# Ledger of designs, part 88: designed miniproteins, single chains

Each design is a single chain, and the fold is of that chain. pLDDT is the mean over its residues in the fold that is shown.

## One batch from the design tools (miniprotein)

Design m3245
Fold by ESMFold2-Fast:
Structure m3245 (fold): chain A 80 residues (1-80)
Amino acid sequence: EERRERERAVARAIGHILRIVGLYLDPNASEEEINREKEAAIRYADLADPGKGREWAERVIANIDERKEEMKKWFEEKLK
């Protein structure tokens, strides 16, 4: 059923987005790993909502990228 396929695609897109955040907080993560998660998130978002899902995922990833240094600095400062 189309609805179940979309729900699965949304869940996978969100899962990959959360992995991007986790990888940015991991000092041993590679750019290749991060880029694979970005590509997967965009692909699944596009499957859930063609065009619109892709745009949404790209915007979310761009916002995470913009704030990754803030997040890293915040965690480093708090962990002291």
Scores: mean pLDDT 81

Design m3246
Fold by ESMFold2-Fast:
Structure m3246 (fold): chain A 63 residues (1-63)
Amino acid sequence: SMNVERAIEEVRRLAERNGGVITREQLAFVARRYLGIPFSVVFENLPEEVTVEEAEEFIRRHS
């Protein structure tokens, strides 16, 4: 879906700025914004540093 594609694009942009990883907080913000996923779901399932691959997997699984 368009929201999934936008979420993945934003994750990739954030990772590029952060040396290939994003924070759990950054992923939580993206997931809430594009997919309506509560922050608690991200914080309960992922470590403080998240790879692009882990973030994309999370987005696809929760979409």
Scores: mean pLDDT 85

Design m3247
Fold by ESMFold2-Fast:
Structure m3247 (fold): chain A 45 residues (1-45)
Amino acid sequence: EELLKKLQETREKILAEGAQVRKDIEERMKSYREEIKKKLDKEKQ
């Protein structure tokens, strides 16, 4: 069980890093949508 705990911790770290990358991607997607809205001249202010 001790080894399972260490494996679990390693897995959680990898998942946390993946979540960070996901947030970065979503933030970039958000910026892209903002850009499109402005270009369409339909900006809801």
Scores: mean pLDDT 74

Design m3248
Fold by ESMFold2-Fast:
Structure m3248 (fold): chain A 64 residues (1-64)
Amino acid sequence: MKKVLLVRAETEEKAKKTGEKLKKELGADEYIAVAGKSVQEVRDLAKQLEKEEGVEVILASAPE
């Protein structure tokens, strides 16, 4: 099963930095950095990714 970390932040740079750190800490296989989207939009993306065979999605948000 592939673990995908979906990281929401105010900026793409912040999302990428948080994603790289959490990917290492949580042992995720990859991360997706999401900037400028609402919490609801990110949750909708997570549900779409979870429909793929063998994919587990972990949601995270940068603190600011």
Scores: mean pLDDT 78

Design m3249
Fold by ESMFold2-Fast:
Structure m3249 (fold): chain A 82 residues (1-82)
Amino acid sequence: SVEEELRELIRRIRELLERFRAEKDLEERRRLLEEARELALEAEAIIKANPDVPQELRREVIMLEAEVTALEMLLYMEEKEA
């Protein structure tokens, strides 16, 4: 189901972000965020294609997308200061 697909994507994105926070290698941190971004885009596409998605899941995806964006900005700043 669409709801099951979204819950699985949300779970995978959260796992990637947890791994990002524990990771010290800059190249691996970049890889983890790139993977999280791809999954976030997939979740956004599913939501856009399925207007009947529960508001709870829509909010979770929006919040995760915002978190990924914030972490991408943080990593960019860290890379430029090195």
Scores: mean pLDDT 87

Design m3250
Fold by ESMFold2-Fast:
Structure m3250 (fold): chain A 118 residues (1-118)
Amino acid sequence: MKEREELLKIVDELIKVAEEIKKQSTDPATQALADAFIDVAKELKERLEKGEKPTPEQVLAFAGLAYSLARLATPEQQRKILELLRKFREVLKKLGYPQETLDRIDRLIAEAEAALAA
């Protein structure tokens, strides 16, 4: 699959997980976080659809919000978000994102994995 098509699929799958979390939650804070993630994800998707390369700041905002949302999700949803973040990171590597950006995403993944294991 082309890297842009892979990113679009990952973003769409994470949006669906965020929508599920929002629908399942009665907590206004969790719903607000899910909405914030969906907004950032849609902006990232629009940029990708225009053939534009998202900035490191945009991909870090997306990954950071996904990590935050995972902390409020069920264990099954947390595992799915982690799987999608790992795929996201690998596609970013193929797209030539800076090592600093990749390292920051790797840290978020490691922190989420540690939280799930604890």
Scores: mean pLDDT 85

Design m3251
Fold by ESMFold2-Fast:
Structure m3251 (fold): chain A 89 residues (1-89)
Amino acid sequence: MEELLKIVRELIERQYEFGLKLIENKGNEEELEKLREEGKELKPEIEELIKRAEELFEKLDPEEQKKVLEEAEKLAEKKEKELEELKKK
């Protein structure tokens, strides 16, 4: 459970940081192209983290699975709301 929560938090944080960079570079085609290329290079690493998270999740008890999903949803909603507020500026 602890290892899975660390991976889930890392994936959500990476998505948030990428979203921030996209917002900061809105209208800058050159920087957006660089960010897309960076994303392609990181894709295999992210896919391996997702696979690891799925393997760990399958090994958890139903109560632990529920706790992980609730924690992930709460963090994802918080980060998504922060990105939406920044897009309005």
Scores: mean pLDDT 79

Design m3252
Fold by ESMFold2-Fast:
Formats: sequence, structure tokens, C-alpha cells
Structure m3252 (fold): chain A 68 residues (1-68)
Amino acid sequence: AAAAGDTLRALMEELGLTPEQLAKFVNAVLKLGKDATPEEIAKESGLSVETARRVLEALQASGLLDVL
């Protein structure tokens, strides 16, 4: 999908994320910048490193990370 909302919704379903967890991830990326490591995003958002890495990879693949 071309819409950011469709990608975020798919990520919630595939990774078992709550809307609150996804919001924390997005806020962490906005605060730290797109070049932040999965470890830094996990620390800021309270997610596991593995979850942060998977969300980061999916956003990167969809091009959404580059617009944050």
C-alpha cells in the first residue's frame, strides 16, 4: 500500500504489536532519528531489541523510515 497507515497496521498484525507499542516505537525513532540503532530504539520505546529491529526493517523496506 502507498499509505503509511496500511504499513503500520500490517506491522501491528504481523508482529503482534499493540497500538501503544507501535506509537512508542515511532516516537522513539522521531526523537533519536532514523539512524538510531535497534538497541537505542528498544531502550527509548521499552520494546525488545528484536521487535525494534523487525519494525525498523519493515519501515525501511516500505520507505516510511526515510520520511520520519
Scores: mean pLDDT 73

Design m3254
Fold by ESMFold2-Fast:
Structure m3254 (fold): chain A 69 residues (1-69)
Amino acid sequence: MSDEEVLEKVKKAKNLKEAAKILGEAAGVSEEDALRVLEWEGMSLEDLIETMEKVGAKEVIEGIRQLAG
C-alpha cells in the first residue's frame, strides 16, 4: 500500500482504532500495538490526520514501526 493510499484511508477512518488498523498494516505491526503508540502519544484521529498531512504519511508509519515493533 502506498503512503498516499494510507493517508486517504486514515482520512476516511471513523475512529482512532480504525486508523490504527490501517497504520498497523502499513507499518507491519498489529492493530493493538499501533493503537497503543497513538494513545501513548495522546493523539486523537484529528491530530493524527493533521500530523500525517504536515510531515507525511511515510514518516508517521515509520514512527509507529519503530515505537511498536
Scores: mean pLDDT 81

Design m3255
Fold by ESMFold2-Fast:
Structure m3255 (fold): chain A 68 residues (1-68)
Amino acid sequence: SVLDELRAEVERLAAELPEHIRESLARLTDDMLAAIEKLPEEQRERAVRLALEFLRRLVEQEKAELAA
């Protein structure tokens, strides 16, 4: 499902981050997925794409902070 794909992609993007950051991102991802499940089905795919873009930016920011 698109929800499973979102979780898998975030896990892949965050693989090199410290465990405590990965756990925080996993919790945030689960919260976002729970919110998306409350939306009408026709809106879920778009919401998943937007959530993924947001989470990608967060991962990029965390990696940048670790490199600094």
Scores: mean pLDDT 81

Design m3256
Fold by ESMFold2-Fast:
Structure m3256 (fold): chain A 60 residues (1-60)
Amino acid sequence: SEKLREIAKRTGLSVRALESVRDALKTGSETVRQAALHELMELGVSREEAEKILDELAKL
């Protein structure tokens, strides 16, 4: 997906990692979303940017 590649370039994350997060978010679980948020922040992404990434991934 072009949008996944765009997010990968912007964040420095791999497309494969973003695809895994997107698929997990499709479960609708808040626990899964919070786990993904925490993992993005551990990779050096700010909370604000991590929230935006998760919102973008949930729409794909």
Scores: mean pLDDT 79

Design m3257
Fold by ESMFold2-Fast:
Structure m3257 (fold): chain A 95 residues (1-95)
Amino acid sequence: MKEKLEKAKEEIDKLIEEIRSTTDLHAQYQLVAKILGILQSLVDELIKNGATEEEKKALMELIDEAERRLVSILPPELQAFVRDKVAELKKKIES
């Protein structure tokens, strides 16, 4: 899990920079969807393979950081979308 979390953080960092480089709402939506897809893949792996409480906490921290960073740079329309999708992911981890 640790190596996958580190790689996910690097990919999310790259995608956030791409979001910052565009003013096209559709392009921003597609990049947000990619970030959420990375997070969903990590959540799905955690659920299927099991995880330690430490790994679960690290994934929650990554999700919280990604939400905070995305909400700070996105227009209001995409902020609501991110918050809703992040809430769904957190519910899956907490269940």
Scores: mean pLDDT 84

Design m3258
Fold by ESMFold2-Fast:
Structure m3258 (fold): chain A 109 residues (1-109)
Amino acid sequence: APVSTGTVTLTFEALEAGARVTASFVFTGSPTFLSVSWSVGPAGEEVGVLGEARFETTAVSTVEVRALKAGETVTVTGTAQSLDGPVEGQGFLAGQPAPVTVETETEVS
């Protein structure tokens, strides 16, 4: 079965240093997720993982992120790999829809 990779990028502009947001990633596609991971760009840092869940064809990861400087754009990227078809991704900041870029790559394994 082909391996699919889905990526969701969430961005927010920090109003102050130490501003915190909750970033949530929801991936759907296949009952077999190989990995779910995230990264925070250089303008932010991970404070903690608030939750990870996998259910049927859905994987959810929620992380708390802190901005390091006022006026900088913080980027949080979630990535999931799955067997047996494309991965669809959605992302949210502080429970609100955020501008997101979803990139899905399917490779034959």
Scores: mean pLDDT 73

Design m3259
Fold by ESMFold2-Fast:
Structure m3259 (fold): chain A 68 residues (1-68)
Amino acid sequence: GAAEAAKYLIKLAEEGKKEIVVELASGDVMRVDGSNVAQVTGAALRIIGDDPERVVIKAGDEEKVFEN
């Protein structure tokens, strides 16, 4: 769900991933600098607040899909 997606985004940032892409079910795309705490926190809060049916998180060759 949204909480797991937000946690994964934070994990990627903590592991040094700088170019993180978050795709929401609406088609909205957030490009997050993993080294920027405000961007990571804002994106995580948006995922939780919107509680989207689907979130796709990409960082380099890693891609993970989260569904409610």
Scores: mean pLDDT 84

Design m3261
Fold by ESMFold2-Fast:
Structure m3261 (fold): chain A 90 residues (1-90)
Amino acid sequence: DEEEAVDEVVERLLARGTELARRAAELYREMLRLLKEGAPKEEIAEVARRLAEVHEEIALREGSDKLTPEEVREITERILAEFDEYLERQ
């Protein structure tokens, strides 16, 4: 379930205790909310883009401390895969 997957990612991000991780968690929740509400594709794409930007910032500033560049890539690819699945359903 998309909801369970997002909840797991949000818990992991919040456990990091950083501002960037908190912002990422908020954007994940926003994306899930928009998906559940059937929001326009353009609005979902904007939130996905902001999530990608925050994950890039985490990789650049915190990658050596908490997340590896590979882990950031995996998270980003998961976001994009969920977005692609949403587009295919429409």
Scores: mean pLDDT 67

Design m3262
Fold by ESMFold2-Fast:
Structure m3262 (fold): chain A 71 residues (1-71)
Amino acid sequence: MEEEIKKLKEEAKKLSEEAYEALKRGDRQTAEELVRRLLEIAEKLKELGAEEEAKMIEDGARSMRQLLDAQ
């Protein structure tokens, strides 16, 4: 369980960095896809009981989605 949570957190960190870079270069399609994957990871973390980690990832993904919607 803890090992799986750690893997999901590491994956989310990589996807978040990639989504931010895609957003910076104006690649909306890639950024939206990565945001969706981040939200999927957050849901999986909630299922595993890692609510704090899930909230952190969900908040970050929602912030990026707001930036996409504002463009």
Scores: mean pLDDT 81

Design m3263
Fold by ESMFold2-Fast:
Structure m3263 (fold): chain A 79 residues (1-79)
Amino acid sequence: SARRKKLEEDLAYFEKAIAEDPTNALAWLARGNVYFQLKRYEEAIEAYQKSIALAPDNKELVKKAQENIAKAQKALADS
């Protein structure tokens, strides 16, 4: 579908951004969001955990990542 193609293009974009700057915590957060929309929840969780590790003092980023990790974990557990 056109929506899936757009998400895969967005994934490629953030993969390139991370390759150019692997410390860009916002790019890792965005990658997690794309994986979440693709229902690739395990990969979304890994990307969110990486974003937290890179910017642990960014309270807003940590909160967003933790909330989305919890949602992805619930989706995996069918809870």
Scores: mean pLDDT 89

Design m3264
Fold by ESMFold2-Fast:
Structure m3264 (fold): chain A 86 residues (1-86)
Amino acid sequence: MGLELLEERLERLVEELAERTRRLAEEVGIERAREEAEALLKEEAERLRRELVEVYRVPEEVAEELVERFVEEARRRIEEILRELS
């Protein structure tokens, strides 16, 4: 598997989390949606780390870098969605 396939996976996960955040904001309001999204981000990051190492056989150091990038992109996207709804 090339890095391109991993990049597609990361982009998809960010999109899914962004959509989840938008729905949460509609259901429970922006303040609570931010809190819930942060918790989901933490859980998804841990799941991604394990998947990268165990399934994709990525070295732990590289998996850590990819997870960090995912968290940064996802957090940016979450803030973008929440600002749009404010």
Scores: mean pLDDT 81

Design m3265
Fold by ESMFold2-Fast:
Structure m3265 (fold): chain A 110 residues (1-110)
Amino acid sequence: SEKDRLIELFEEISKKTIELMEENNVPKEIQEAIKKDLETAKEAMEKETDVEKVREIVKDTIEWLAKRLNEINKEAAIKFLEEVAKLAEKYGDEELAELAKKMLEELKKE
């Protein structure tokens, strides 16, 4: 189902976010806060019956993570958005891939 695919994509994004935080030496308390927020988002997605609202949770989480990572390390935010675009393409989600690419272009201009 589309919901199951979005949850799988979100799990891959979450895993990649954790890897990027470790690679870029993000402070432990920030890593734990982000992990908790990702768990909360996933629980919200699992309880939601409207696939469009599940999609909004994914989009909001991507935008929030890109902003949060950029506050710590612009390089980490760039790598995050590049990986989100690749994962979205792998899962056949053109809307999320386009979102990540647009955010990446804007971030590179800053």
Scores: mean pLDDT 87

Design m3266
Fold by ESMFold2-Fast:
Structure m3266 (fold): chain A 99 residues (1-99)
Amino acid sequence: KEKAEKLRKELAETVDAMEQAILNGDLDTARELGEKAAELAKELSKIDNSPETANFIVAQVLRLVGVALESEDPEAAQLALETAHRIAKAANEGDKESK
């Protein structure tokens, strides 16, 4: 549980940093943060398959969808949507490995 709480915090902080990078036009940093977020989501789902963690990951995915919908930059919008999909896919793969 303590390891899961640490991964949740790191995932939230990574998604927050990615949103800030997108808003600043730093798409290279946003891509690196997006890859890290997907890896964190997979590890989190592998060790914690609770509804609370699933809901938390869904909230991060929806946050990035919101960033994409509010973005006036098509490249930034695409990156946010691709990262949201990668986080969801990585979490699903982690959950399968936990069984």
Scores: mean pLDDT 83

Design m3267
Fold by ESMFold2-Fast:
Structure m3267 (fold): chain A 81 residues (1-81)
Amino acid sequence: MLELAVEALEGAVRQAQAGNGELAARLAEAAARTLEEAGAPEELVKLAREAAKAAKEGNFEKAVEYATKAKELAEEVIKEK
């Protein structure tokens, strides 16, 4: 489950870098939902939602920043299991 969130966050970063805000937002929202369902820390879910919001607003720099940070924290949670 968390691995799917990491994949979605990687996709969100790539779409934001390409200027595809709609796809970046959808991928970040999917990641946030997956993280929430998996019982991930609230900070992780919040970062994924912030990435989606930034992508919707066309702030691709912040979308990449938040999605990357969420991905890194999700990978740490996977390692601790």
Scores: mean pLDDT 83

Design m3268
Fold by ESMFold2-Fast:
Structure m3268 (fold): chain A 86 residues (1-86)
Amino acid sequence: MKLILTFRGMSEEEKEFYLELAEQYRERGYEVKVEIEGDTLTITIEGVSVELMVGEALRAIGLELDGYEVKIEFDGDTLRIEVDFS
């Protein structure tokens, strides 16, 4: 299973947090790709467990409850989460 996290409109502190999170996933043996395009950060993680995907989906729901624009899509293999902090 694959997880794709896309973040837009983040502060520099928020970017540092998610970049550190990506490094932690790499250290745990996940295949992680990080792409930065302007104010957009995309993190792709392959070989993720259902537990990790559920955890990230719950985190995204928390951000939606905090008033951020959140989109969650699942196609049976890939979980895509998009968050706009703008």
Scores: mean pLDDT 82

Design m3269
Fold by ESMFold2-Fast:
Structure m3269 (fold): chain A 67 residues (1-67)
Amino acid sequence: SQEELDEEVKLALAEIYLGIGNWLDKQGRKEEAIEAYKKALEVAKQVDTPEAQRLIDYAEKKIKELE
């Protein structure tokens, strides 16, 4: 369904932002990494699944560690 496709796209986008955040963090670009994790969090929060919750928990943990 369209709803399921929208959820899959949002989860993929959240994972992409998490990957960008992880790469930026490894480069020492912590402020930019935080912004990427915040974007992942915003997208993941739009999806009500266990997969989304894992991405949310990870992004929140990374933001807290870097702030």
Scores: mean pLDDT 87

Design m3270
Fold by ESMFold2-Fast:
Structure m3270 (fold): chain A 84 residues (1-84)
Amino acid sequence: MELELKFDKKEYKAKVGEKIVIEGVASYPHVVIKLTTPDKRVFEVVTDEEGKFKIDFTPVIKGEYKLVGEKDGKKSEEFIIKVE
């Protein structure tokens, strides 16, 4: 089965200094969700037993923030958050 991420919203947009909450469900439990910032820092969270995850953050840099799920050599499609 493919590794998929399903988000609570179709797209996320935020302004610098505006808190954003991202919720979603991965196809598997214990998927590593990687959030890559425009300045190439990486934050990781792991999905729960039901594949659910939640990321809350306040962006300090404008640009594209990317989410990718990874498990057992499988990668999801990139999900893009735009910050202005």
Scores: mean pLDDT 81

Design m3271
Fold by ESMFold2-Fast:
Structure m3271 (fold): chain A 75 residues (1-75)
Amino acid sequence: SRWRRVLEEMLERARKLGLKETAALVEKAMESSDPEEAIRYLNQAARIAAKELPREQADEFTALVAEAARELREE
């Protein structure tokens, strides 16, 4: 699935950056059967990441969340 590829990219990025809480939330999104629940986890992950990352990297991560949310809703 296209949305799974985006989430896997987000998970790899979070792990490389040492964002354990963000990574755990992305994993919960990947295991969610409800797209809206998955999107809520992804939005929470982005908010937490923004506290730990420089603006440029936080914005890039937020863009990935927006892409994943779009793919999850469109499937």
Scores: mean pLDDT 81

Design m3272
Fold by ESMFold2-Fast:
Structure m3272 (fold): chain A 88 residues (1-88)
Amino acid sequence: SLEAETLLALAVMVLTIAIRDAERQGKSELAEKLRELRDKLVEAFNAGDYEKAIETLREAAKLFREAGMDSYARALENIAKRLEELVK
C-alpha cells in the first residue's frame, strides 16, 4: 500500500538522520547498529513481513532511548504504531 511505503520512507529518513547524528557524537557502534536495523527494516518491507518491520522499528526506538535520543525514539514508535494499525 502507498501508506505503508510512505511509513517506510519516513522511517528510513529518521534512521538516516539519526545515523549521521550518532557519527557526529562519536557513537560509531550505535551508528553501525542503526545501519543494520535500517537494512533489516527495508528487507522486511520488501518481503511484506510487516510484523518483523514493526519489531525492527521498536528495537531501533529502544536503542535510541538507551542513547538518550528520545526524539528519534518517539518518531519510530509513532511510525510502528501507525504501521500496526494499518496492517490489522
Scores: mean pLDDT 88

Design m3273
Fold by ESMFold2-Fast:
Structure m3273 (fold): chain A 80 residues (1-80)
Amino acid sequence: SNIEKIRKLYDEEVARQLAAAPPEQRAALEFQHEIDRGVFDLIEAVAKVLNDPEFGEKLMIKHLAKRLGISEEEVKKRIE
């Protein structure tokens, strides 16, 4: 599903950032990851209640784009 692809893209980017981060930045980055995971879980839960997976995908793409500092179109391209 696109939701699985979005989560995988996020996890791969976070893993890459953690691997490259100096030790003093790791705790803050790990905390940010926990917050983002909670946001994705909330979006998915709301989309399920609304029975609107496309709305959930749209919100997740928007959040991921903002978090990575890239466009929503670039996120869509990467999950194709």
Scores: mean pLDDT 83

Design m3274
Fold by ESMFold2-Fast:
Structure m3274 (fold): chain A 91 residues (1-91)
Amino acid sequence: MYVEYMLKGQELYKQKKYEEAIEEYEKAYEAGKDNPLARAAAYTNIGKALFEQEKYEEAAKAYEKALELDPNHKEAKKNLEEVKKKMKELE
């Protein structure tokens, strides 16, 4: 079920249906509740979808949650730095 929700979210993300993609990634997060690495991947994808919607503060929080679950998640670290840079440029 986790994999199915992640794949549905990724397909919706490709179609730029970011709100629907987030709903599927949230289902993936719940399905992965005994697997912190799987949950970190779901939050990383939620952050990516929020970033595309220009919801930078919410995207940063999603990446921070991913890093709490997996401190070595390279994509979440990189994307958190990118969103913080965007937020600073908009100040």
Scores: mean pLDDT 86

Design m3275
Fold by ESMFold2-Fast:
Structure m3275 (fold): chain A 72 residues (1-72)
Amino acid sequence: RVDLVRRSIQLIRDGAPLEEIREALLQLFLSFPDLDPRQAEELTDRYVRIYQSGEEGRRRLLEDLERLLAQL
């Protein structure tokens, strides 16, 4: 899980293609045993929308992922 969070952070920081960021986030959320595949897809869609909302959205997403990394 730590490696999936780090990969997602790196792709976002590097400005990777949106599809790569989406796939990394989906793999991350699918790694959580308490989430079903539909919940993982819904979370991925929400985070992708935050990323697409502009610079503030990207910053917020990075802060959320870094907070998640600190808890693992």
Scores: mean pLDDT 80

Design m3276
Fold by ESMFold2-Fast:
Structure m3276 (fold): chain A 97 residues (1-97)
Amino acid sequence: MKLSEEEKKALIELAAYRALGETNGERVPSEELVKKIIERLLSEGITDPDVIRALAEIYRAILKIDAKRRGISEEHLNKLYEEAKKVAEKVIEKYGL
């Protein structure tokens, strides 16, 4: 599958937040976990970048609430998100999505 640049950007953000949620905001997600999440998102047929971005904001909000309850700082969570985003970018590039 070939994604547009806007679809790639939106998908990277959503995949990063979903993968980070699977780690409870405690660690950088693996490439295998991120790939599994991206494949699941693509199988759901959501192609509108605005819808994908809205979902990313929802998952970000949930992750932020859960992280705060677990005593994870916003600064640490943001750093994990940037690393998770890099993993998602690498997965999309490596698998030609």
Scores: mean pLDDT 79

Design m3277
Fold by ESMFold2-Fast:
Structure m3277 (fold): chain A 88 residues (1-88)
Amino acid sequence: GLGQKLLEEYLKPLEELLEEARKNLDEETVKKIEKILEEARERLRQAIEEAGRNGWSLEELLERLKKIVEEAVKEAEKIIAEAKKKQA
């Protein structure tokens, strides 16, 4: 449905970071990024449900989804950066 497409589009930056981790980093780091992606997916799902329940505008929903993804991307990037430092 439309909600699934919205989830797929907003999760794409995290999925790209996970693919980078799978190619270049250790299994422990990959599992940490997978957890971040799963938590972000759940937060996005909850935001979409809450928006429908509370009559949010499309603009308000999109801003909320953007913030959830930006926070998750920053967390994932920090974990990737720390893993790369340990390999140096």
Scores: mean pLDDT 84

Design m3278
Fold by ESMFold2-Fast:
Structure m3278 (fold): chain A 55 residues (1-55)
Amino acid sequence: EKEKLIEQLKELLLKYAAATEEEEKLAYLRKIGEIVIELNKDNPEIEQALKEALA
């Protein structure tokens, strides 16, 4: 559900901001990307932009 995905995204963003280890940050960033893609599945430009940003 969109509302739950937004809440999960907010929690992951807070964890990402608080993380100090690069490996931990990347793990949260990957999960954030997955949720953003799911929220914007009708817009392939978002998926493409995230793939480029995470590469």
Scores: mean pLDDT 75

